# Designed miniproteins, single chains, continued (3): the designs that were tried, part 54

Each design is a single chain, and the fold is of that chain. pLDDT is the mean over its residues in the fold that is shown.

## One batch from the design tools (miniprotein)

Design m9977
Fold by ESMFold2-Fast:
Structure m9977 (fold): chain A 70 residues (1-70)
Amino acid sequence: MEEEEKLREAKKRVEELAKEAGVTEEEVEEGVALAREKAREAGRPLPPEEELEAVAKAGILARKAAAAEA
């Protein structure tokens, strides 16, 4: 339960940051596709779509932050 609540809070934070950074739905879809491909390459079970979207948004935010610093 505690772990799931922390994950939910992390997802909310990522979503808030993604909205503020202007992450588009198309960018999220591309990120989800990439995350699915990496999971399959690693032989891991596919996580739920909501979790894949959160991971995709976090990855997009990290890339945008790196680009902004350059």
Scores: mean pLDDT 73

Design m9978
Fold by ESMFold2-Fast:
Structure m9978 (fold): chain A 68 residues (1-68)
Amino acid sequence: MQVALVNVTTDESLSIQEQHDIHSEAVRLIREEMERNPDDPELAVKRAVERFEKKYPGVKIEVTIIDV
């Protein structure tokens, strides 16, 4: 089963709740794109990151795909 490990770098000025909400959105977008592109996880991640960066400009997202 393919799992995406997501790390989000935000400004430390954001609350814990805001950081959690941003991370949850990143995970949601990655899952949606992976379900849309199950045969191309690299393309799915790229598209999810592009959607995330458009919604949250200046927030850096790092994604690693692993098989478990």
Scores: mean pLDDT 74

Design m9979
Fold by ESMFold2-Fast:
Structure m9979 (fold): chain A 93 residues (1-93)
Amino acid sequence: NPEVEFEVKRARAKLLELPTETILEKVVPVLIKALEDESELVRSEAAETIGLLSPAVGDKLVEPALEPLIKALKDESFNVRLAAARSLKTIVK
């Protein structure tokens, strides 16, 4: 999806200019809440986006995201489980 590639580039550019704490305090909690959404597409996108933040946020992402992503591995949707597994591989060193 070209939109995802564009969003990844924009997120990286923003993270070079924004404090990591702002992303951890404002962005990550919203994404964790989205992992519990009624929509499989929203849950899948939230799990993928958490993983995409990992290269910029590093180990600070593990504590807030680890347990929510482990729960997402048990999701009813294969796409959500796959996204969660990929994100876990990315955030764990």
Scores: mean pLDDT 73

Design m9980
Fold by ESMFold2-Fast:
Structure m9980 (fold): chain A 60 residues (1-60)
Amino acid sequence: MVTLTDEEVFEAIKEIHLKRGLSEELAEEIAKGTVEGGSKEEGDENAARVLARKEAEKLK
């Protein structure tokens, strides 16, 4: 998969959690944590998570 920018990862994760009914603050914290984690585990793990989230978005 392609490496996504921090902003793209943040936005995708946040949107998914917001659509799941989480509060905006929780969604943002999760998204930020994912992006921060990606800085150490970038590549496969980060890309896979974002891809899975984007795919879930299509299913709503």
Scores: mean pLDDT 62

Design m9981
Fold by ESMFold2-Fast:
Structure m9981 (fold): chain A 69 residues (1-69)
Amino acid sequence: SPLEEEILEKVKKLIEEMKKEEDLEKALEIGEEALKLLELFERVAPESLLPEIKELKEEIKKVMEEKKK
């Protein structure tokens, strides 16, 4: 559906924005926004999208941890 595609595209854009952000506090805020959006979407998402949602959540967490180093 258009809404599902829009949400996933928004999350992917937030991940790329987080990767480019040099300010730790701002990068973590972007990561938290992306993670919150995915967690809300996961509650209503079709089963077929759950693997992609899981992968995106793990990528967000990994980038946030790499930024803290």
Scores: mean pLDDT 84

Design m9982
Fold by ESMFold2-Fast:
Structure m9982 (fold): chain A 64 residues (1-64)
Amino acid sequence: SEEAKKLHDQGVALLSAGDWEGAIEHFEQAIKADPNYSDAWGGLGYALRKLGKEEEAKQYFSKA
């Protein structure tokens, strides 16, 4: 969806800024808008891995 894409794009911008927690919030909002938006699941996994939450990250990568 357009909303999920916009939220995902904002999350990616936050990843580029090093704001892992802010990126997670935006990727979670993107998933809530469109659970089939696979890029958002991948982004969430990546951000969680940057915070050292590897087991949680693996769960989200499996949904991407």
Scores: mean pLDDT 83

Design m9983
Fold by ESMFold2-Fast:
Structure m9983 (fold): chain A 110 residues (1-110)
Amino acid sequence: PPPPAPGQLVEVEMSGEEWTALMREMSAAKSNAELAAWLRATFGVQVGGVLRFVNTETGEVQYLVLQPDGSLEGEVTNARTSRAEALRAAAATAERYGGPEAAAGLRALA
């Protein structure tokens, strides 16, 4: 697999309507690879990075980790996922595949 990009966090705050639209688009993906490609194209996140979505109406939070091999880790949690938890998950994945440099950036942000 290619080396991971430097640690990246893309945070998107959205309305309840935008959140519902995002969930529909994500559910329409036929594979994790297709979903990962769509997320990269739509939000500019790179492999080894994290997307964090916040529903500003409900306070629900979801995060997704793009693995360094280009696959998607489907860790989706509601309400209790902090920014620090998302960054630590991304750092652990980046370190496993790309080494400590990718992880250090993400941990510094947490």
Scores: mean pLDDT 66

Design m9984
Fold by ESMFold2-Fast:
Structure m9984 (fold): chain A 94 residues (1-94)
Amino acid sequence: SDAKLEEIQNLMAELVELMDKILNKEQQDYLRDILVKTGTPEKALEELKKIGASEEMILIAELMTKLSQMANGDYSVLPEAKKLLEKLKEMLKK
């Protein structure tokens, strides 16, 4: 539905803003390269965990995975996506 698509778009926009605030350019470039290499957020998340990436980068990849699941019709993950987003916001409070 249009309402579900709009909610996903709003969550994606907020994630992009948080990535710009939490990750430096080198970390953003690295995350992009892993996403391109693996082809999906799910596979990127597995690779990031395997290499011991930062908690911030892992949380971003987890949120991207939930947003991908919602875009593919699994809206049941919305509460988990919102929880990950709140955890990322909390990381900005130093």
Scores: mean pLDDT 84

Design m9985
Fold by ESMFold2-Fast:
Structure m9985 (fold): chain A 70 residues (1-70)
Amino acid sequence: HMEEVLKLIEEAIKKEKDPNIQKALQRSVDLARKALEMGNEKAARDAIRAALTLLESQNPEEAKKLREVL
């Protein structure tokens, strides 16, 4: 479920020490939540995938697992 993936990304944001990466991840989460409110699941998935691509360099196994539950 996309909401579960969004919560996990928000947890990763809290752990992130780079403020620019935090802002980029938060923007993707905000875009995904807005898309879900409007019923645009494709835009929500695209925003989530962008966030997961950014996280992949730090933890590729966790990013892969999150992609599988989308």
Scores: mean pLDDT 77

Design m9986
Fold by ESMFold2-Fast:
Formats: sequence, C-alpha cells, structure tokens
Structure m9986 (fold): chain A 80 residues (1-80)
Amino acid sequence: MEEAERLLEEAREALKAGDNERAGELAVKAALEALKEVPPEKILEGIGLVLRAIGYLLDGDAEGAIRAAEEALELAKKYS
C-alpha cells in the first residue's frame, strides 16, 4: 500500500512538471502495486482499473491514468 501511494504521489509530481509520459507510467505502476493488496473477490475489478490506467497512458491522458490509479488504491484500502 505505501509503495502504491508513493508511486501515485510521484505520478502527480511528474504531471505538475509537465512530464505526461512519466506521470502515466508511474500511475500504471501505482495501480499494479495496489492490485497486490486487493482481495480475490475484487481482483477482476482491480484488473479492470489497471487496464483503464494503461488505456489512458496509451491515449496520452496522464490525468485519466492517475484517476484510475487512485480508484485502484481506494479499492485496495477499502477491502484490505
């Protein structure tokens, strides 16, 4: 969880610096780290959020990738 939160904060800082590619990559990494903390009953929802973050990264939408990662962290926190 702490690692996912750290990566998400780094993604936000990269976005503030105008590095959209790095922000999106860090957001995807944060979502993947959050997925490790998601219980089996919610794993498909977690995978869906990771895929959404990847989709936003590929579209160049770093803000969308960060939002998907935030939802993945919230899912992990709620059910951990």
Scores: mean pLDDT 84

Design m9987
Fold by ESMFold2-Fast:
Structure m9987 (fold): chain A 88 residues (1-88)
Amino acid sequence: VEGWAAALKHPDVEVRVAAARFLGRIGAAGVEPLIEALKDPDPRVRAAAARALGDIGDAAAVEPLREALKDPSPEVREAAREALARIG
């Protein structure tokens, strides 16, 4: 868990995307690191973080995901919309 949260800050975008996807599978311990990953400079990482937060379903992600609906990347906006629909 701790190692995957650290991987969200790795210099390689592909590693950060993989870390976000994995944190979505392990649940609640991933919520805070994934909320931070919604601010990642790469839209692929932000979209992966939004999808992972939707997979976890934690209400703490609702406000950060609403902000992600304003993201300049359509991929990130779509991921945030789908995540919000899954959280309810």
Scores: mean pLDDT 83

Design m9988
Fold by ESMFold2-Fast:
Structure m9988 (fold): chain A 72 residues (1-72)
Amino acid sequence: MEEAKRLTLEAIHYLNQGDAEKAKELAEEAVKLAGPDDADANEVLSAAYLALGDEEKAAEYRKKAEEAARKA
């Protein structure tokens, strides 16, 4: 659980640094560890895909983040 939160924060750090590829890798690891219904991890992964220009993947993970938030 703490590992997934750490990876999410690291992904945000790399996204802010302009390293969208590294942010995507870390956010994918966070989603795998936290589970598919973790809103924060899915939101960061969505942001990383958007930074890479993958609007369809960004929309998919944004929707997953919204669904996770509604369940909580």
Scores: mean pLDDT 80

Design m9989
Fold by ESMFold2-Fast:
Structure m9989 (fold): chain A 92 residues (1-92)
Amino acid sequence: VTTAAQLAAQGKYSEALAKLNAAIQANGSANAVALTNLGIVLNKLGKNAEAVSAYSKALAVNPNNAIALSNLASALTKLGKAEEAAATNAKA
């Protein structure tokens, strides 16, 4: 079976989203890696507000996750939240 990461690498973001949601449901929301990957897929789908929520949950689990911080800043920029994006980038 193809992993969520492999599906995302192939541009199959909707399928990757379904697999990530299933994995989070099965293993609980405390998995920072799965939450970060969920945010990345949501951001690729243009769901920037949902991506911000996913990255924020990942950072609640692991506050020093540089990938989550960098991607959160990018998603905030796409939402026009430039000041929040700059503050987030300063932490990364």
Scores: mean pLDDT 75

Design m9990
Fold by ESMFold2-Fast:
Structure m9990 (fold): chain A 87 residues (1-87)
Amino acid sequence: MELSEEEQEREKRREEAREEAERLAERQGVPLSVVRGLMGGALEAELLGLDEVAELLRKAAELYGSDPEKAEEYIAKAEALLEEELA
């Protein structure tokens, strides 16, 4: 059965996030699974209205190949903010 318009829009966004993750992983020479995880997490955070968490995860994905220490700092900040929002 066909998905509702809202479900189709979410599926489309997830597909676009996967495509962007593939481009970032190839460009930076990092494992696709890592970039997919970060970009997927950013999309889910955005869908929950957690724009700051989403932005931090996207920055981490962009930096993971060039500056992994800074990328890990952004991931840690995103996780801390997510814990505060869910507490």
Scores: mean pLDDT 76

Design m9991
Fold by ESMFold2-Fast:
Structure m9991 (fold): chain A 64 residues (1-64)
Amino acid sequence: MPSEEEALAAGRAAAREAARRGGSVPLDDKGLIQVGRGAILAAKGLGLPPTPEAAGRVGAAGSG
């Protein structure tokens, strides 16, 4: 599992990407950490690099 800092970074990247696409993501740290962890796991499942930016794109695509 990614660290809390890595998950938070991925969650913040997902929130920024979702905003660019007209979507929304919870902005509290706990919600961002949960989104980031899910996004990192999804990105790994898709064979993408385990970076916050790649995870953020996957998370944003899944959240609308």
Scores: mean pLDDT 68

Design m9992
Fold by ESMFold2-Fast:
Structure m9992 (fold): chain A 83 residues (1-83)
Amino acid sequence: GKEELKKLYEEFKKQLKYIIYEADLPAEEKRQKFKQLIQDFQDKIIQISLEKGYGLNGKEIEELKKEIEEFEKELEERIAKEK
């Protein structure tokens, strides 16, 4: 169980890292795409939880929030170092 959630989360992390470190995009577009990726990921987790009957527990949600906050800091640090 939860294999689909784990796969979705790993894909999400790869996409966030791509936006932060690899994507040749203006700062505003990076922020917009980053925010959209977070929203899309949250929506997919909710959908899977409703359809498949498995979801994240409170600890997993808290860990996810912390990881997202760390990625947000990395994005802003990266933007600050760009021209």
Scores: mean pLDDT 77

Design m9993
Fold by ESMFold2-Fast:
Parts: structure tokens; sequence; C-alpha cells
Structure m9993 (fold): chain A 68 residues (1-68)
């Protein structure tokens, strides 16, 4: 079963919030998120456009979580 971009994004947001709760700095969490996006793209066969959208949206989540 191929997950939706929204399901992948929800998993990434959960990971970001978990890492922030552990006191990890923003740069480390962003690096982990980039690795996870690349992993999802390879495993689920995301198009370049879907990969770029997922990365942009997770970057926005990281920015939002660390701004709060």
Amino acid sequence: MRPTLEELLAALETMVRWRVAQGKPRDEVRREADIAVDGFAEVFGLTPEQRAELRARVDAIVDRVYAA
C-alpha cells in the first residue's frame, strides 16, 4: 500500500515533535527530516515534485515548532 503525502507528512511531524521534546537542536532535527524525506522518496517512489513538496512542508513544520 502506498501512503499519501499527508500520511508521510504526519509521520514526519510526529518525528519532529518527538525530537524537539528530547531537546534536540533545530539543525539536527532538520538534518534528520531531510534524511527521512529522501528515505520515503526511495521506498515509496515519490516523484521529484512530491519529494520537493514534502521537504518544503516538513521544513515549514520544523520552523513552526521551533518558533513556538
Scores: mean pLDDT 82

Design m9994
Fold by ESMFold2-Fast:
Structure m9994 (fold): chain A 67 residues (1-67)
Amino acid sequence: IEEDIKKYEELIKKNPNDAFAWLELGYAYYLQRKLDEAKKYFEKAIEINPSLKQAKELLERVKKDLE
């Protein structure tokens, strides 16, 4: 999981508009229960690609977990 975070951080550094890399980074944080980071990264993924249904679905799950 931490190795996956480094991988996606490297991808984002090379291409900050890679919505999938932001989605995967958010998901890695979500699996670690770092919900605030997960929310931020899912919001970024949606900002870059509003058609990412998976990012929207995961964002709603994170919001529910934070409530």
Scores: mean pLDDT 80

Design m9995
Fold by ESMFold2-Fast:
Structure m9995 (fold): chain A 60 residues (1-60)
Amino acid sequence: SEKDKEKEKIEYEIQVLQDLIKKAEEIKPYKDEEESKELERNIAELKKKIEELKKKYEEL
């Protein structure tokens, strides 16, 4: 169904964002304090995007 296609697309988008978070967490220990804080802000934004996608998924 059309809803199934949209759900698959959202699941893929969530996976991409989760992979980006994982990579950011992996490199964070090798960064200075300023760069680490920037990564933390970026991770928070990615997590926010995932929550919005999950909400959209549940409303389908």
Scores: mean pLDDT 87

Design m9996
Fold by ESMFold2-Fast:
Structure m9996 (fold): chain A 68 residues (1-68)
Amino acid sequence: GPSFAELLAELRALWDQVVAELEARGDDATAAEVRRTGDALLALLEETQDHDLARAILDAFRRQFPPR
């Protein structure tokens, strides 16, 4: 399976994609809130090195926001 660094990179890419789509349609306030939440979550994952949690979040994110 992917390394922890690869899981974090994929999570960040998917989160950045959602933020970019919100910004593109003018939802700047929602985009800022999503970015703040994503940054905090990624920082927590990097500190804890919790691979299972990172994978669970990635799987949940992909179900709600499939990549384009």
Scores: mean pLDDT 79

Design m9997
Fold by ESMFold2-Fast:
Structure m9997 (fold): chain A 79 residues (1-79)
Amino acid sequence: MKKREEYLRKAIELLAKAARESTDIDEQVQLTLAIMNAALYLRAGKPEEAARFLLKQLDSINLPDEVKEEVRKLLEEAL
């Protein structure tokens, strides 16, 4: 169980880093909202729902392909 949460937290950390390094305000807002919603699922004790939510959002968020693939890999490990 803790190992799945670790992968999920690493994915959220990468998304948070991407938000901080983004120069596009719309990208920063989308990333911040995705992270916030995932954190709410984690607080509710629903890490799998957080991972599924982020995987779905990942397809709609503009990120460098290398960052998208790393985050996707971590989220799939969290399921």
Scores: mean pLDDT 80

Design m9998
Fold by ESMFold2-Fast:
Formats: sequence, C-alpha cells, structure tokens
Structure m9998 (fold): chain A 72 residues (1-72)
Amino acid sequence: MDAVRAQLEAKLAEFRAQARDASREEILRLAQRVTLEAQTLIDGDASLSPEEKAALFGEFGARLAALVAELL
C-alpha cells in the first residue's frame, strides 16, 4: 500500500508541475490522464484488497480534484 501511495504522490507532483503553465483544457486533459494511470496502478496490484483499492483511489481523486479546483 505505501509503495503505491508514494507512486500516486509522484503522479500528483507531475500533474502540478505540468499544469503550472497549462490552459484550462490542458489541465482537464492532464487530470483525465493521471486519473486513468492511477486507476491502472491500483487495479493492477493483486496484493490490495477491494477496500484498500477504494481507499487509495478515493484519496488520489480527492487530492487531484482539490488541485484542479485550485488551478481553475
């Protein structure tokens, strides 16, 4: 779980960096891309329970939504 969370943190940092000088449309496209990447990472980890997967995706989604709201 912690290793996956660290990778999700890296994706949020990457999103923030790429969104810095991006247009509204570009920010939304980036948000969609990192969401799909996060979902693939979480769903692909067979060691995680359904509850752990839901918690990780919820945490990632909430933080990404907050970043998008801050930028838009």
Scores: mean pLDDT 81

Design m9999
Fold by ESMFold2-Fast:
Structure m9999 (fold): chain A 55 residues (1-55)
Amino acid sequence: MSPEEQLIRLARELQELSERYQRETDPDERARLARELERLTRQIEALAREIEALR
């Protein structure tokens, strides 16, 4: 899978988690989702930087 394809997949995953976070009312589950969102955001940023560095 190309870095661009990975970026698209991660962006879709981020959107799904963001929607779940907005719908979630349980504070413990929201905290877990928030951590997952932070993790995915960092992965997307790292991958985007890698793509730019390889150009």
Scores: mean pLDDT 81

Design m10000
Fold by ESMFold2-Fast:
Structure m10000 (fold): chain A 96 residues (1-96)
Amino acid sequence: SHMERSRQAVEQVERMAERLGVPEEVRRLLLELASRGTEDNMLAAAVVLALADSGDWEVALRVGRLLLEGRYPEAAELLREAGHEQGALTLERLAE
């Protein structure tokens, strides 16, 4: 079900955020994105997780905030400026 998929996604994000040692504010943004339960929000959360895994906490936080506001083109531009081209392409597709 949609609710069950959202719950599983939130649990997965919580485990990965803890494993990666992401800052509390980044973890909170990831959980909020995952809890919205759409495929687009799940892809957005995956992009933020990939940034966190690379150690770009400041960029992850800024991108996560833009994604929560639905500002995908601005988030994609920020990712491209930071050298995260694959993440930028993913967010540009979500902006279509």
Scores: mean pLDDT 74

Design m10001
Fold by ESMFold2-Fast:
Structure m10001 (fold): chain A 74 residues (1-74)
Amino acid sequence: SKEEFYKKVIELNRELWDAYDAAKAAGLSPEEIRALLQKKADEFIEKYKPNFSEEEYKRLKEVADQLVAAAVSA
């Protein structure tokens, strides 16, 4: 559903920002942070893939890539 999609986008965004803050506080390099966030995004998408249609999964993957790019650019 659109509601479940929206909920998962919000959950992913929170997890990525929390991971960014923790990694930055731990002194990880920008490259290490980027790799960590991409890995978390990929794992999140694969975990919730069965909950979504093929079209929703594709959109979720595109949104996740955008969220990772936004977090590492802040």
Scores: mean pLDDT 82

Design m10002
Fold by ESMFold2-Fast:
Structure m10002 (fold): chain A 71 residues (1-71)
Amino acid sequence: MEELKERLEELIERAAELMQSPDFDTAVDAALVLMEASIVKKALDSGKITPEEAEEWIERLEKRLDEVEAR
């Protein structure tokens, strides 16, 4: 549980930093990841999703953010 929350917090921090990019497309894509990670964190905290469902979302978001950073 705590590991998933830690990963979500890292995603939110990384995405927030990328939102400061002078590249508009990078900033927009980072903002979308930040929003989705925040929704997943809230859903996990409120018990609306299982830890397994949260992990699947986190893996997808991490992959997307890695692709944005690789630009």
Scores: mean pLDDT 83

Design m10003
Fold by ESMFold2-Fast:
Structure m10003 (fold): chain A 61 residues (1-61)
Amino acid sequence: PELARAVKDYTATKPEELTLKKGEGLVVLERVDENHVLARRMSDGSTGLVPKEVLEVLGEF
């Protein structure tokens, strides 16, 4: 699995998406399409779709 960090605040626009604050840690679970990933928020374990543009991938662990 890959570690990622939100590079900016993001407000979910659809029920399937996660709302993120800048600096939040995530685990990338699956690449859904070219622009979206399925991710898990590390703080509470919530999962949802996130635009790749709001994430910085930190690396495999």
Scores: mean pLDDT 81

Design m10004
Fold by ESMFold2-Fast:
Structure m10004 (fold): chain A 58 residues (1-58)
Amino acid sequence: SEEKIEEIGAEVEAMSEAGASAEEILEYLKKLLEEYKDDPEIRHLLDAAIDNVEDALK
């Protein structure tokens, strides 16, 4: 769980550094949310990350 959270964070950071758009990052996070829907810790992190990215798009 904790290792996967670090992995997800590192991937988002790598995508951002590579010039991925906020929309591309959102698609990645939403895909992970569906894959990890039964993991409350990862789901909570993904929900917060999605909310932050969506707020940045306003």
Scores: mean pLDDT 77

Design m10005
Fold by ESMFold2-Fast:
Structure m10005 (fold): chain A 61 residues (1-61)
Amino acid sequence: MEAVEEHLAKAREAIAAGDLGAALRHLGLAQEALLTITDPAEFAEARARLVAVGAEYVAAR
């Protein structure tokens, strides 16, 4: 979870800065980190957060 949270925080910072390329890169890293989560509840929470930040990215385009 921590790695997903770190990458999502950086993605949000990049969105706020208007750096959509960096935002997309950090979203990709968050997705890779998500795949390492073995706890179903933690996975569901991390996925929901990733989807929310992804929606922020799409809205910023």
Scores: mean pLDDT 82

Design m10006
Fold by ESMFold2-Fast:
Structure m10006 (fold): chain A 64 residues (1-64)
Amino acid sequence: SIPSVEEIREELKSLGIPEEQIKRIEEIYKKLRPLLEEDLKAGRLSEETLELLREWQRELKEAA
């Protein structure tokens, strides 16, 4: 299943990531999560979802 926004926030807080970085990561995830849900229903990964996933991964890398 796809984690909720709150689950992502709590995980990042547990890892000691600063709130300003969590806010940036959360904002991307809020956009990404509904696209992931729709793509899972459709049995595909759209280019929009893939690009946002790459942005998500870059932010996580910068926070680590």
Scores: mean pLDDT 81

Design m10007
Fold by ESMFold2-Fast:
Parts: C-alpha cells; structure tokens; sequence
Structure m10007 (fold): chain A 66 residues (1-66)
C-alpha cells in the first residue's frame, strides 16, 4: 500500500540522512570551528543543534517523498 511505502521511505531517509548528516556536520564543523566542540559539550546547546538538524531533515524528507 502507498501508506506503507511512504513510511518505509521516511524511515530510510531519516536513518540514512540523520546518521550520515549528523556525523558529517559534526566533523566538518569541528574542523572549521574548533569552538564547536564546546557546543557539543554543552547539553543544552547540543539539544538545540539536534532540533535544528531534525527540522532540516524533515524538510529534506518531505522533498524526497515527492
């Protein structure tokens, strides 16, 4: 059914993009801005960063679903 296909695509996109994107962003940000490690160490700031990345990922997933 279309509903199950949509859920499968959303889950696949979230897992793939969330993990790869989170690792890539953390590595790139740390290399370009070493002070970014302070953000990762701060639990509150890390949660805010995660929320922003989740919102961006939701937008990307919506576009991918077409």
Amino acid sequence: SRGQRTLELVKAAEEKYFKEFAEEVAQEATEKDPSFQEVLDDEEKRMELGKKKQEELNQKAGELLL
Scores: mean pLDDT 61

Design m10008
Fold by ESMFold2-Fast:
Structure m10008 (fold): chain A 66 residues (1-66)
Amino acid sequence: SAKEEALKLVDRMVRVLGVAGLAPERGAAIREALTRHIEENPETSDAEIAQLVGELLAGAALATPR
């Protein structure tokens, strides 16, 4: 399902960003934001979920230690 695929993708990318210094709490916040969006917008398409994941991960990358 789109929800399962999106969470799996987020988990994998958060793990990669974790190696780069992303705090675990930031990863949890990203997963929470995605889960909330899917619950509030159950009609959200796979493409829209992919875009949201990209935006959340880009924000996290900018927040990682330089």
Scores: mean pLDDT 67

Design m10009
Fold by ESMFold2-Fast:
Structure m10009 (fold): chain A 59 residues (1-59)
Amino acid sequence: SMEELKEEIKERAKKLGYEITDELAEAIARASNGDRVLADGLLDMAIREAKGKKVLELG
């Protein structure tokens, strides 16, 4: 489900040393259309764009 994917994204961000907002995690889950590999790619992109910030937010 989208809720399960959202929680998976949040847990992965935490393992990588980041905190992610519910809003961004939901946006990634929706944009990935349920694809876990795409969701991981979108999270990696958000981390690169954060440039040293430890909180990932929808921008």
Scores: mean pLDDT 83

Design m10010
Fold by ESMFold2-Fast:
Structure m10010 (fold): chain A 55 residues (1-55)
Amino acid sequence: MLTPEEVRAFLEYMIRELGWPLEDVQEAVRRIAELNGLPEETRDELLAFARQLHA
C-alpha cells in the first residue's frame, strides 16, 4: 500500500513533470485513496495538496 508521503511525491511528479490537468490529478487521488484504503481525511488533505501544487 502507498503511504500519504509516497502519494504526495507521485502527485508532484504528475503535476510538475507530466503536466496533468488538476481534474485528472484529483481523479487519480480519489482512486489511489480508494484502492489503498486511505481515510477520508487523508484523501481530502491529498486533494488540497494537489490543488495547492497546481495553483
Scores: mean pLDDT 79

Design m10011
Fold by ESMFold2-Fast:
Structure m10011 (fold): chain A 55 residues (1-55)
Amino acid sequence: MSDEELGKKGNEADKIGARLAATEGLSPEEARKKGLEEAGLTEEQMKKAREKGLT
């Protein structure tokens, strides 16, 4: 996965998580996990994206 794709998917995961927390009343942890799942990212990929400043 390219850094551009990683950043794009990471930002989408954050947006999805924020929406799910607001609409479904999920905990921040559950919303984050679901956002990653929907965006097609692993926890390791998101960590890498944040470490590289892509999100």
Scores: mean pLDDT 80

Design m10012
Fold by ESMFold2-Fast:
Structure m10012 (fold): chain A 99 residues (1-99)
Amino acid sequence: SMEEEAEKLVEEAERLVEEAERAAEAGDYERAKELAVEAVRKVKEADKLAEKIEDKKKRAEIGVRVTGILLRLMAIAEDISLTDPEAGEELREAIIEAL
């Protein structure tokens, strides 16, 4: 079902964000960016699927989780920007497009 597919994409994105946060904490900003970009891609796909979900409550639940992921990704972009401003800005632009 589209609901199950969207939920799986959100769960995968949440795991990628957790890994990206750990990579950033370790100073591995290149790995953090790679993981963050993949998370953005998955939440964009989940959001497109959510638009087709007729259950308004389920759609809202997915939307809240997507927003939470994007906010965490913005924090990662800020951390990356401290070392690589261009890489941080590229990630920030990708996140804004997903909002």
Scores: mean pLDDT 86

Design m10013
Fold by ESMFold2-Fast:
Structure m10013 (fold): chain A 72 residues (1-72)
Amino acid sequence: APSAFELVEEAARLKEEARRLHEEGVLSEQEYKEVIELTDRAVEAAFAGDRETALRLLREARKIIERAKERA
């Protein structure tokens, strides 16, 4: 199972990818904000010891990014 640190690093990577894709016009403003909110909540869950919730939130953020790439 990933450590809290590994989950935080994954959230940071998803935020950086979302920012880049938003700057490129691949993510809408709404999709970008949703990814940021999901990754912030995932970090909170990870430090609360709720790894299952953190992983679920990170998966939802990835789905938004993947769906946007499919449209591009």
Scores: mean pLDDT 87

Design m10014
Fold by ESMFold2-Fast:
Structure m10014 (fold): chain A 98 residues (1-98)
Amino acid sequence: SPVELLREAFKAYEEGNYEEAVKLADKAIAETDPSDPAGQGLRAVALKLKGDAYYKMGNYDEAIKAYEEAIRVAEQLGNDDFVEELKKRIEEVKKKKQ
């Protein structure tokens, strides 16, 4: 289940297993249907978690890419608050990348 994979990804992230969090988030994304709005909501959250995990690992370019993909999905869903949160995260990553 994509929902179970996403829960496992959050658990891995909280435990500091950032590479495992990325792998589980990718599996959750792969199990979503791009034409399903409910699946797109899960996809946006999974992409944000993937970005957060890459940021913790110091993989700043991968973190930005994941957040930008999450923004595209969130914009399609009309979730303006989530888009603004993700934009702020990208700016935080850019400050660290210097």
Scores: mean pLDDT 88

